# Designed miniproteins, single chains, continued (2): the designs that were tried, part 100

Each design is a single chain, and the fold is of that chain. pLDDT is the mean over its residues in the fold that is shown.

## One batch from the design tools (miniprotein)

Design m7697
Fold by ESMFold2-Fast:
Structure m7697 (fold): chain A 61 residues (1-61)
Amino acid sequence: SREEALKRIIEAVEAGDLSTARRLVLEATQAGLLSAEEAAAIMRALDAGDRETAIRLAREA
């Protein structure tokens, strides 16, 4: 589900596993659980190493 996908993304970011977080964002987007705009915003935060922004964006999705 969308809620479980977002929870897993947050857990990966909190663990510092940004590679897993990126993969989970792409998988959730492909499954239609995340919009392209939501995914792009989270990915930009991950690419910047901004873990707090990535977590906030995932919570607000």
Scores: mean pLDDT 85

Design m7698
Fold by ESMFold2-Fast:
Structure m7698 (fold): chain A 91 residues (1-91)
Amino acid sequence: SAEVAPLIETLLNDPDPEARARAAERLGEIGDPRAVEPLIRAALDESAAPIVREAAVRALAAIGDPRARPVLEKLLSDKDEEVREMARGAL
């Protein structure tokens, strides 16, 4: 949809982690495969707030694209417990 590109921009570039997390959640609800690679990038961004990374993992689970599976498996060993829990739930 027309909203996917602005949501990807918010996910990757907004200084507010809550806005980034909401963008990830909305991208998961839409389910557009164009969001998969940006969501993978957000989930793996160790500099991002945990809330953003958690939301990105939930969105990847909601979309269900097989491109996310290797990333979700890697995140089972993530430094953040909540990210590990979200990845386990997504697999």
Scores: mean pLDDT 88

Design m7699
Fold by ESMFold2-Fast:
Structure m7699 (fold): chain A 60 residues (1-60)
Amino acid sequence: LLEEAEKALEAGDYDRAKELIDKLLTQVFEDYNAGKLTPEEARQLIEKARELKAKIDEMK
């Protein structure tokens, strides 16, 4: 999901990148609540998702 979102952003497909970022955030939330992710892992993934969203907003 993260890697796919980065590729979509590089290709200029901002709608696809945003969709993949939203899916990543949903997956992180679900995995964290299921005990599959540590707080540190969840935080890092959320921060990366925010960085990608900021890049989309910056390029618009």
Scores: mean pLDDT 78

Design m7700
Fold by ESMFold2-Fast:
Structure m7700 (fold): chain A 69 residues (1-69)
Amino acid sequence: MDADGRRLLEAESLLALGRMALSLGDPELALRQFEEAIRILETLPESPEARAALEEARRELERAREAIK
């Protein structure tokens, strides 16, 4: 696995952790996890996997923002 593949897995792991934080009632932690995932995904070369993960991360980020309000 190259560096880009490892970074993609890291971002996907952050998405899973963010979803868990939301289910535990910690939207501030979830927001930070999703923001970190987006930051990583935006540094990767364009691929279907990176695009799908980035789209999911952006949707989950909005969920976390709404949960904070």
Scores: mean pLDDT 83

Design m7701
Fold by ESMFold2-Fast:
Structure m7701 (fold): chain A 61 residues (1-61)
Amino acid sequence: SEYEKLLEEVREKHRELHEYIAEKLHEIGFEFNLELYQKGLIKDSLLSPEELERIKEELAK
C-alpha cells in the first residue's frame, strides 16, 4: 500500500528529527553550562561528575 509506505517514511523522518534535536539540545546545554561555570555562576556540586570532567577538560585547552 502506498499509504503504508508513506507512514513508514514519515516515521523514519520523525526518528531522524528527534535524534537531531536531542544532539542539538545536548550541545546547547553543554555550552550553556560551560559559560556559567567560567563565570562562576554554578558550583562543581551542581554538575554531574561526567559533565564536570568534560568542562574541566575543555577549560584546560
Scores: mean pLDDT 77

Design m7703
Fold by ESMFold2-Fast:
Structure m7703 (fold): chain A 56 residues (1-56)
Amino acid sequence: MEHVREAVRALEAGDEVAAAIHLLKSGLTPEEVREKARELGATDEQIERLVALLDV
């Protein structure tokens, strides 16, 4: 959960590289990232962007 939280924060700051690094460190699948980001109160747009970064 902490890596997903840091990824959301990085994305909000416009730092997509930091967001991608945090997502890679999480080791989560796209589905797990969606679940954890929703638990953290991320918007649907933020969740979609995080999943897109994970697939790269």
Scores: mean pLDDT 77

Design m7704
Fold by ESMFold2-Fast:
Structure m7704 (fold): chain A 60 residues (1-60)
Amino acid sequence: HMSEIEKLKKEIEEIRKKRDEVLQEFKNAPDSLQNARDYFVKLAELTAEEIEKERELKKL
């Protein structure tokens, strides 16, 4: 149980780090509609992954 919990926590941390990186890139990016669209897609995908992993963690 503890090993599975640790793995899920690490996966969630990795996803959160990726989200932070995308957010920083978005904040530092030039004003561009195309860039904004790409960032929103990436953020949505990462948010979905984080929610899914959190749900798995709660099942344990």
Scores: mean pLDDT 77

Design m7705
Fold by ESMFold2-Fast:
Structure m7705 (fold): chain A 61 residues (1-61)
Amino acid sequence: MLSKEELRELGRKILELAEEYGLSEQQLKAIAHDAMELLDQGKSLEEVLEEVRRRAEELAA
């Protein structure tokens, strides 16, 4: 399970991706939800960051 500091870092990086790719508030919430599901499945912070970046790229395409 991620620490509070790691969860804050994940949230910050998700916000950075949303700004970089011009995501809507709805798309940002969808990515955040997906990230929480991956964490619940036991994925590492690194694995979650890779997956949310991929999803942000797909939404921006």
Scores: mean pLDDT 79

Design m7706
Fold by ESMFold2-Fast:
Structure m7706 (fold): chain A 83 residues (1-83)
Amino acid sequence: MPLTESEKKLIKQYSKYKVALQIKDPKKRQEVAKLLGFKDSSQIQPHYLIYEGLLRLSGVPQEVVDEEIKKVIEELKKKGIEV
């Protein structure tokens, strides 16, 4: 069965938060936090934990989540942001 629109949004948002926390450069992590609508990178972790909980309850396969994470990493690399 194809993923619902809500599941796609959940996976995409979770992947963005997870990858943002993995950014090696603190300045680049702060830039990405602002692009995500946060005033500070410290706000990413609480939102990541909420979305991780929601994702666990959704039953979405981990393979689908891992592929979205890879896409987010590649998009950031194309923008010159190292993960």
Scores: mean pLDDT 81

Design m7707
Fold by ESMFold2-Fast:
Structure m7707 (fold): chain A 67 residues (1-67)
Amino acid sequence: NADEYVAKGRELLRQGKYEEAAEWFKKAVELDPDNAVAHGLLATAYLNAGKPEEAKEPLRKASELVS
């Protein structure tokens, strides 16, 4: 489920593996497009990976879902 993919991504974030973490968060948002936490974590992973352009859409979706 999406929560399991979020957990895997969080473990990779803790290890500083930002690109790999983004892959797991992408899988989580594909399974549960309304998961604001997963979109926010995807944005965080992209920003830490030095990919601010890729972070824009996940950040927009996270903001939309929590409003």
Scores: mean pLDDT 84

Design m7708
Fold by ESMFold2-Fast:
Structure m7708 (fold): chain A 65 residues (1-65)
Amino acid sequence: PSDCELIRKLVVHELSKLAPHLSKEEILKILEDVLAGKISVKEAAEKLGVSEETVARAVAALKRC
């Protein structure tokens, strides 16, 4: 459980540097919504204010865990 928890925290921490207007909980919820198919990578990128590539890499890291 600890390794996946660490990856999740690191991904959210890195995205929080790019999206300072959002809390870490909000960032995680957006990524989880992409993983669940509730929102698109494009919509998540717009919400976070980052590129679609950045969101896709973050989601891929979470999927591999």
Scores: mean pLDDT 81

Design m7709
Fold by ESMFold2-Fast:
Structure m7709 (fold): chain A 62 residues (1-62)
Amino acid sequence: GKKDLEELGEAARYSMLEAGVSEEDADKVGELVANGDFEGAAEVVESIGSEEGAKGMREFGK
């Protein structure tokens, strides 16, 4: 449900911050995940140099 996506978005944001990603990029990834836009989140993660993270986002959204 929408609430589950919001919680997942927060978890994704915290994971990005723990990996050393900027707060700005982490917030963007979290918001995209909270909206169910895993492809958009993957594109952001890929743009900051994590092809493995982007692949994980795409696989999760299937």
Scores: mean pLDDT 77

Design m7710
Fold by ESMFold2-Fast:
Parts: structure tokens; sequence; C-alpha cells
Structure m7710 (fold): chain A 72 residues (1-72)
């Protein structure tokens, strides 16, 4: 539903803010935890995509982005 999408967007925005603060503080352990939560919520959001090709592309994009951030 649109309400679930709005709730997920709000949660991801809040986690993104917390991730930024953790990175500024040099708290890499907390940043990793927050990145894991963001990945989980992003995958939940992607699961709402009904087009299987778009869903697969979004899943690959998120996986690549997370891998790149963890490698940095």
Amino acid sequence: SMEEQEELDAQMSELGRQLGAALEAGDWERAEELLGELERLARQFISLITDPELRAAAERFVAAGVAALRAA
C-alpha cells in the first residue's frame, strides 16, 4: 500500500541520517549496522515491485551499491 511505502521511505530517510552521523563520527561499527538495516529496508521496498525485470535490476543495483560501500 502507499502507507507502507511512505513508512519505508521515512524509515530509510532516518537511517540515512543516522548513517551520515556515524560516518562523520568515524563510528564504523555503527555505520555497518545502519548500512545493514538500510539494505534490509531497500530489499523490502524492492519486493513491492511487481515487474520482475525491474525488480531484478533493482536487486542487482542494491547489491552492487552495498558491495562498493563495504569495499571502500
Scores: mean pLDDT 78

Design m7711
Fold by ESMFold2-Fast:
Structure m7711 (fold): chain A 65 residues (1-65)
Amino acid sequence: MELIDELVEAILNRDSEKIKELVKKLKELGISLEEVIAYIRANPKLDAEQKEYVITVVGMAFKEV
């Protein structure tokens, strides 16, 4: 899912405006927080520390947006 890959990149770059825009697009497409988290957990390119950080930021962004 290209939008989730872009969201991961935006989070790792700490681009707050892009994170909000991508989370809004994911919500408009009906993609749930659980689907996003599952995709991140299954990503073999991210280590455990990166996964934990990204999941934490995604959870916060979904509550704020």
Scores: mean pLDDT 84

Design m7712
Fold by ESMFold2-Fast:
Structure m7712 (fold): chain A 92 residues (1-92)
Amino acid sequence: GSSTASALIDAIQTGRKEGAKVSVSLKGDTLTLTVEGAGSSTLSAMQSAKSSAESEGNTASLSQEGSTLTLTVSGISAEAATGVMLAYIGEQ
């Protein structure tokens, strides 16, 4: 299975567990995960997701503005993107 999808799902769940506001958007093959009010566990999970995406040949960038973390993954597969979007709407 996609390690990128699993890592992104973990980041979403970690953000929600920390009480952060989690948003996911998908445009073509580019997925953007935004977490507002992220704690250290969410930052670690998002860093892991970036590393997993890069290991699978995707382009990934992680930025921080105050307490908001934004991870952008380009080149994500339709299967991986579907899994992440289902997790975002509360399904696994």
Scores: mean pLDDT 84

Design m7713
Fold by ESMFold2-Fast:
Structure m7713 (fold): chain A 62 residues (1-62)
Amino acid sequence: SANKEQGKKLRNEGLAAYHAGDTKKAAELFSEAATLYEQSFKQNPDDDGAYTMAGYSRLLAE
């Protein structure tokens, strides 16, 4: 879904920010990615990938 693809993009941007030492920006991007993955999972509850990425992105946002 578009939400899952956008979530993946934001997660990749969050990882880049984290590796650059910008932990605040990384947390914000991971939080946005988690929201998009959560929306993707709500649209298709059988999408285990979206469910897993939502949880993972939430953990990284902390």
Scores: mean pLDDT 75

Design m7714
Fold by ESMFold2-Fast:
Structure m7714 (fold): chain A 107 residues (1-107)
Amino acid sequence: SREEALSVALQLVTEETRRLLAEREASRADLKELAIEAVRRALERARREGLDEAVIRVLEEALEGLENEDFENEVARAVLLTVAATLDAQAGREPAAGGAEFVERMR
């Protein structure tokens, strides 16, 4: 289902975000750029590993929404929230308002 494909896509995005945060320091100011890079890496990995076409479509929709700043798109928004939550959990550099509130302000 679309929901199952979204769940798999968000798991890949979470994993790639964690790898990015291990390679570089980032803050919420980098959220859009970090999300775009995480989705691009997830898409490359999904295509390389031959994952389900539905997962690839969800990642493509997320990337298009993020690059076009369509933050009302449900998939792009889910990715931003996932990346913000992963960043908050692992970057830990500043006590700031929750990542969900930051994403809400981007609309």
Scores: mean pLDDT 79

Design m7715
Fold by ESMFold2-Fast:
Structure m7715 (fold): chain A 70 residues (1-70)
Amino acid sequence: MLPSVDLSAVLAATGLSAEELGLILAALTGDISEEKALALLEERGVSRERYYAAKAAAEAAIAAATAAGV
């Protein structure tokens, strides 16, 4: 179970919208496939490279929140 986390710092760092970050998080949790998330983000103008950069930032934020007990 992922902790509740404020991802506003990830939004600021990546320049993504909340909806675009939501697609990345859904792929990370397995709610959707990575291929589906990439296709939906590509329709919004987000490149594959930008997806992986944002995914890394989101994973780092989740790890930090987990370490902080949030």
Scores: mean pLDDT 73

Design m7716
Fold by ESMFold2-Fast:
Structure m7716 (fold): chain A 77 residues (1-77)
Amino acid sequence: HHMSPEELEDEIALALVAMVAAIARSYLKQGKIDEAEEAVKFAEKLLDETDFSNPEHRELARKLIEEVKKEIEEAKK
């Protein structure tokens, strides 16, 4: 691979957070709010347990999680 190990780890972590966020949004579309909340909690744990080499990547992941959390709160209305 042409990427550094640290860069690859950031890419994998971002991909995982994005995938979990997509799953949470899919649950919201189905009206499954509890499952969406579980998915977001899992994404938050991934963010907490991942040491990003690039702080911009961490911030991007955090913003994605916060965006989905806002969508969940709106769905709870």
Scores: mean pLDDT 81

Design m7717
Fold by ESMFold2-Fast:
Structure m7717 (fold): chain A 66 residues (1-66)
Amino acid sequence: SPEVEAEIQRARVLADEAEKKGNTELARKAYELIGKAYDAISKGDTEKALQYAREAIEVAEEALKQ
């Protein structure tokens, strides 16, 4: 789904910014969730992929608000 891919790309950008800011632990959590989103895509589970991508965005945004 183009929508899922867009959310995953957004999560990647935010996770990279969190890592640059020095929030390595939250960046790692975001990267793990991105990995789960891709695994869900490979299994055809678009709903799970979108959920994991959104959770990754939330974790990375939390890191950037500190």
Scores: mean pLDDT 86

Design m7718
Fold by ESMFold2-Fast:
Structure m7718 (fold): chain A 69 residues (1-69)
Amino acid sequence: GDAEALELVREALEALRAGDRERARELIKQAISLSTNPELRKALEGALAALEAGDDAAAERGLISAIQL
């Protein structure tokens, strides 16, 4: 559920800050699959898109926004 998704988002943020983009991507995808809140899902999809585009700063901001929902 959304609580589990938020735990994965925190782990994804830690992975991204450590430079582990593959781990961050995997965790974001898992968080999306567990999220039921449309705002949370949209924020995570945005963070994933930014990460896949190579914009790590935008991905980090998206993950922080998701945690603050």
Scores: mean pLDDT 86

Design m7719
Fold by ESMFold2-Fast:
Structure m7719 (fold): chain A 70 residues (1-70)
Amino acid sequence: MKEKIDELLKEALRHAGEVIRAGDRETAQTLASRAAQAFIDAKENPDKMEEALKAYEELRRHAERVRARQ
């Protein structure tokens, strides 16, 4: 479980970087902090993993949209 969360955190950082690079720093900070906090919570309580994955997916979708705009 930890390895999966660590990999998703790496992907979240990559997606946040794309959003920052597109000029959307505030949105990147908000979505990335939500995903990171949710994954931290999921490390302490596995029942929160689905909530963390949902937060990650919101960040990923936004990163995909900013890539399409560039």
Scores: mean pLDDT 78

Design m7720
Fold by ESMFold2-Fast:
Structure m7720 (fold): chain A 62 residues (1-62)
Amino acid sequence: MELIEKAREALKNGDYETAVKYAEEAIKKDPNNPEAYRLLAQAYAKLGDMTKAGEAAEKANS
């Protein structure tokens, strides 16, 4: 299963720390994948890390 799908599954299941890990791994393989940054932003927002969520959201939109 692709890292992006693993990150989505983790978000769906409420496993936000796991979603962060898979999204970060996806970014390491493809730094130009905006979907990975969107998932990272959502996971950090759910964890209450609004600074990291904002940083990831900017990367998704650039």
Scores: mean pLDDT 82

Design m7721
Fold by ESMFold2-Fast:
Structure m7721 (fold): chain A 64 residues (1-64)
Amino acid sequence: MKIEVTAVADTLGDALRQVNAKVKEKIKELEEKYGVKVKVTLSFYPDTETAGKVAAKAVIEAEK
């Protein structure tokens, strides 16, 4: 199972904080409901649709 979460903010720090909050929520949900170990991959890039914004993206992969 792969779950993708993305956040867009004015700064990289804010985008990372928003993504980290979403990642923690999803990890808790997966661990409580499925008892799975998770791997997280984090990336960040400038938002091309909104000048001056930064996007951060995390991919959460669950193992059995």
Scores: mean pLDDT 72

Design m7722
Fold by ESMFold2-Fast:
Structure m7722 (fold): chain A 74 residues (1-74)
Amino acid sequence: SLEELIARLRAYAETLPPEIQALVERAIELLRAGASVEEVLATVGRLAREELPDLEEQVKAMVSTFLSLYDAAA
């Protein structure tokens, strides 16, 4: 369910730097608004490149975990 996905994403976000937690919260907002996974990834990827260029590896790990959790919830 969407609520289970959101709960898992928030629990995962607590293990991440605050800057990446903000990206996860943005992804949650987009999911609640009915955005597709492609729209979420496009928006989060753009924000990460603009705001967090020094955290590229952590962002890649976060995106991988997000996709895994999204697929499990579908």
Scores: mean pLDDT 81

Design m7723
Fold by ESMFold2-Fast:
Structure m7723 (fold): chain A 103 residues (1-103)
Amino acid sequence: KLKEARKLLLEGKYDEAIKKFEEVIKTGSEGQIGSAYYLLGRAYYKQGKFEEAAKWYEKAIEHMKGMPRELQAEVYRLLAEAYEKIGDTEKAEEWRKKAEQLL
């Protein structure tokens, strides 16, 4: 399920991957839900939909308790990059500093 969705994401089949991640969010465990939000953010980012990517990364942060600190820092960096692409340089700098402080 998550593996199939990741495969679709790697193949550039973003709409199909999004559908599978939405299924995981509806029925998955807390950790699976966090991972699905992160990968939804990645899918939207790959499509150039940076506002949607930021939204899903923020939801991933709410569900990432117990995830490795390196993954948490990566999500913070990606959120900063999404804000930079949107033109919100202040929020981008804020999240970049939070990523550095986490490690």
Scores: mean pLDDT 82

Design m7724
Fold by ESMFold2-Fast:
Structure m7724 (fold): chain A 61 residues (1-61)
Amino acid sequence: MVYYFVEVPRGTVLPEEVRELIEKAREAGLAGDVETARELVEKAIELARKHGVEARMLQLE
């Protein structure tokens, strides 16, 4: 099973919109919708970077 995560520096406070996207990505991944999970993680990372937060996607199997 493939899992997608958003990695950010410890103590980082994420904007609500980014947090919501991460939450939805987690739900999609748990439901087995890998493509939706990946898409939501990518959107969360883009939005986080727009707010000056260093974020990256981590893929685990």
Scores: mean pLDDT 75

Design m7725
Fold by ESMFold2-Fast:
Structure m7725 (fold): chain A 101 residues (1-101)
Amino acid sequence: AAADAAAEEAAKQYLIKGRNAFAEGDYETALKYYEKAIEEAGKIADEKRRLGLQGAAYRLKGEVYKAMGDFEKAEALYRKALELARAAGDEAAAAEIENLL
């Protein structure tokens, strides 16, 4: 549906904005954009696409907390991302996240 396509594009754009903020060292802004990506992905009716984008956002949030030195929170976020990647059937993403743990 057009609404699903719009939500998917919005989620992807927020992931890009989050990555740009992270690269600039703006960790708070990066986390805000990843939260917006999770919110927009949550509007997608297709389960695999929804879970895949949510998983990507949680992994990227984990990378931010790792950069901040919060390894406990980073691990919790990576584990959440792994659950979502597995639920989405994305074995490649799951393997990548397992290497971060």
Scores: mean pLDDT 89

Design m7726
Fold by ESMFold2-Fast:
Structure m7726 (fold): chain A 95 residues (1-95)
Amino acid sequence: MEAEKQEAMREVLEIMLEGLKEGKSAEEIGKEVKEYLEKFPFLTEEEVEEIAEATKKNITEAINTIGREQTILALELTLEPDPAAAEARWRAYLA
């Protein structure tokens, strides 16, 4: 159960990353997240709505605070499974 939810949340982050790269709004990305999560029988409609709303809020706050490009970089670093590759991205950002 928890492992399946963690996998779904990773895909949510990937949907957020691709949507941000495509120039989509927080509302558009939230809709795509909702449509993706609605396919899973282990999530209730209420949980799907909560995740979609949290996604819209988090994207809006991040863009307003650090901008779209920095939000994209933060998501790429979060989704990087290799610590060495994550460190390389961090060093490139700081250069």
Scores: mean pLDDT 75

Design m7727
Fold by ESMFold2-Fast:
Structure m7727 (fold): chain A 62 residues (1-62)
Amino acid sequence: GPLVVKALKDYEGKRPDELSIKKGDTLLVEEALDDGTVRARNLQTGEVGLVPVRYLELVEEL
């Protein structure tokens, strides 16, 4: 099912398709990509975009 993840550190999106996150944000992973990025929804902001997987920690799978 969908993965629930936590932001380990802040990330500022540098491109229009990238997601900005803050340390401690909870995200829902919608897709994993081949390049080490995921498409995620930030549950705090409601925004969707691409974020590097290395910024995220798995909390649970739904």
Scores: mean pLDDT 83

Design m7728
Fold by ESMFold2-Fast:
Structure m7728 (fold): chain A 68 residues (1-68)
Amino acid sequence: SAREALERIAAEVNADPRFRAELVGDDTLRITNHGSVESLVGLALRLIGDYPELEVTVEGDEIIVRAK
């Protein structure tokens, strides 16, 4: 399910000290950047490729991942 995908992404992202992933409600994951802009963009592109069923957007210095 989309929720299970968001929970897996949160666990994987939180293993990397450059990022903090937080589940916001039932269908949205917020990723905060503590690293470079290049690392944030690289993560966003990887998520877009790996999870085409999810909506991945970059909003300022954050990545927002949602169920479609």
Scores: mean pLDDT 84

Design m7729
Fold by ESMFold2-Fast:
Structure m7729 (fold): chain A 68 residues (1-68)
Amino acid sequence: MSKEELIEILEEELERHRENAAVRTALSHLLKVAKEDPEKALEIIKKALETTKDPALREALEELLKKL
């Protein structure tokens, strides 16, 4: 998977969850990490999916992984 593909997928999910401030904040942070280190961003996504209690954030992260 390319760095460009990960950034594009993250930006698409950010747009879908634009109205949810918590999800938007989490995805914006992941986008910043992905621009510097895409492997680290994937690790954070996987860890967040295991630990998050926010169902909206969980859904967003699951959709990201399906597109990766």
Scores: mean pLDDT 79

Design m7730
Fold by ESMFold2-Fast:
Structure m7730 (fold): chain A 75 residues (1-75)
Amino acid sequence: LEKEIKELEEKAKEAEKKGDKKTAAKIYAEIGGLYLQLGKYDKAIEYFEKAVELDPDNEHIREALKNLKEFKEKL
């Protein structure tokens, strides 16, 4: 899983360098999902926030971030 996250980070950075913000946002959201599976909510929020910054029009990622923040507040 940690190796998978590192590979995804490299792909996201490459997409950003190419100016493909939407692809980079999707990959960062994917990393956020993996951190969520690990129970690392702060890191998951960080990566989803970065994804929203790169693609603010993506309602699905925005909703995922909102739900995750609400879930963490209940813990």
Scores: mean pLDDT 80

Design m7731
Fold by ESMFold2-Fast:
Structure m7731 (fold): chain A 75 residues (1-75)
Amino acid sequence: MAEELIKQGEEALRAGDYETAVELFEQAIKEAKAQNLPPEVIARAYGLLARAYEKLGDFEKAKEYRDKSIEVYKQ
């Protein structure tokens, strides 16, 4: 379930396991899209993925996913 993956990703972020957080948030986004979940869930997952990439020092990917988080509502 996408919400459980988001929760696990947030726990990984808090633990400093940023690589695991990235994988969990990417899987959460994939599942949220497959399950046609509300845009708010997908946007939240993109925002958290951007934060995880920022913590890894990948500012280019962090910007990309932050922009995607905003764009989810423009369908």
Scores: mean pLDDT 84

Design m7732
Fold by ESMFold2-Fast:
Structure m7732 (fold): chain A 115 residues (1-115)
Amino acid sequence: SPPGPEYIEKIANGDESVVEDLTKYALIRINEMDTEEEKKAFVVELSKLLIKAILKVKDSEKKEKGVNTLVKVLKTVLLNLGKKESEILPKLNELKEAILKGDEDKAIKLVKSLF
């Protein structure tokens, strides 16, 4: 099943338990795709959806937990896609800073640069 509104609500509430379910969902969807281009497009669009949801969170603690959830999911997915930790970790750290600063455009560019 696609990620329902429940995943967005959990992330907005700072529920870190969603990391496992969301990661599993993303990996299942990626394994059903035939091309690297489709896999990249899926991860970018999922990330955009999550970034937009996190940016709407007014509570600073919940926002930080939401960012941490996104970074953990992206790290696991990108490592599964064969990316090297040394290449993605600096960009994921910069992504966290961009989202916490409210810079949506920079955050989306950073996600695209992970491919």
Scores: mean pLDDT 84

Design m7733
Fold by ESMFold2-Fast:
Structure m7733 (fold): chain A 56 residues (1-56)
Amino acid sequence: SVEEEKEKILKKLEELTREGARAAINGDSQRLAEIQAEVKKLREKLKELGAKDSEI
């Protein structure tokens, strides 16, 4: 269902946020850019699924 897809994306965003913090601490600017691009794609998918700002 759409709700299940939203939950999966939200969990993935949570993981990417943690990885991004780790990359920032390590000064890995290239990994940060990759994570940021992935986050952008996932947020776009959430919008397509009709997610509201409060869900993102």
Scores: mean pLDDT 79

Design m7734
Fold by ESMFold2-Fast:
Structure m7734 (fold): chain A 71 residues (1-71)
Amino acid sequence: SAREAALRARLAALRERARGIRDPDLRARVQAALAAADAALAAGDLDAAARHLLEAETLIGVEEIKQAASK
């Protein structure tokens, strides 16, 4: 399925970006969202996977902006 492949690619990309998060509490929250997305993909729930990936992407994006502004 093209949609499942796209969501798995997004999960992999977001896991790489999450490694750049310096705040350990935020990194744990992002990792929890990514783990929930992975579990949803394993269960075949593509809509749940997309929601969890969007949550992780939002958290990562906000933190990347904050880290860039602080350096």
Scores: mean pLDDT 87

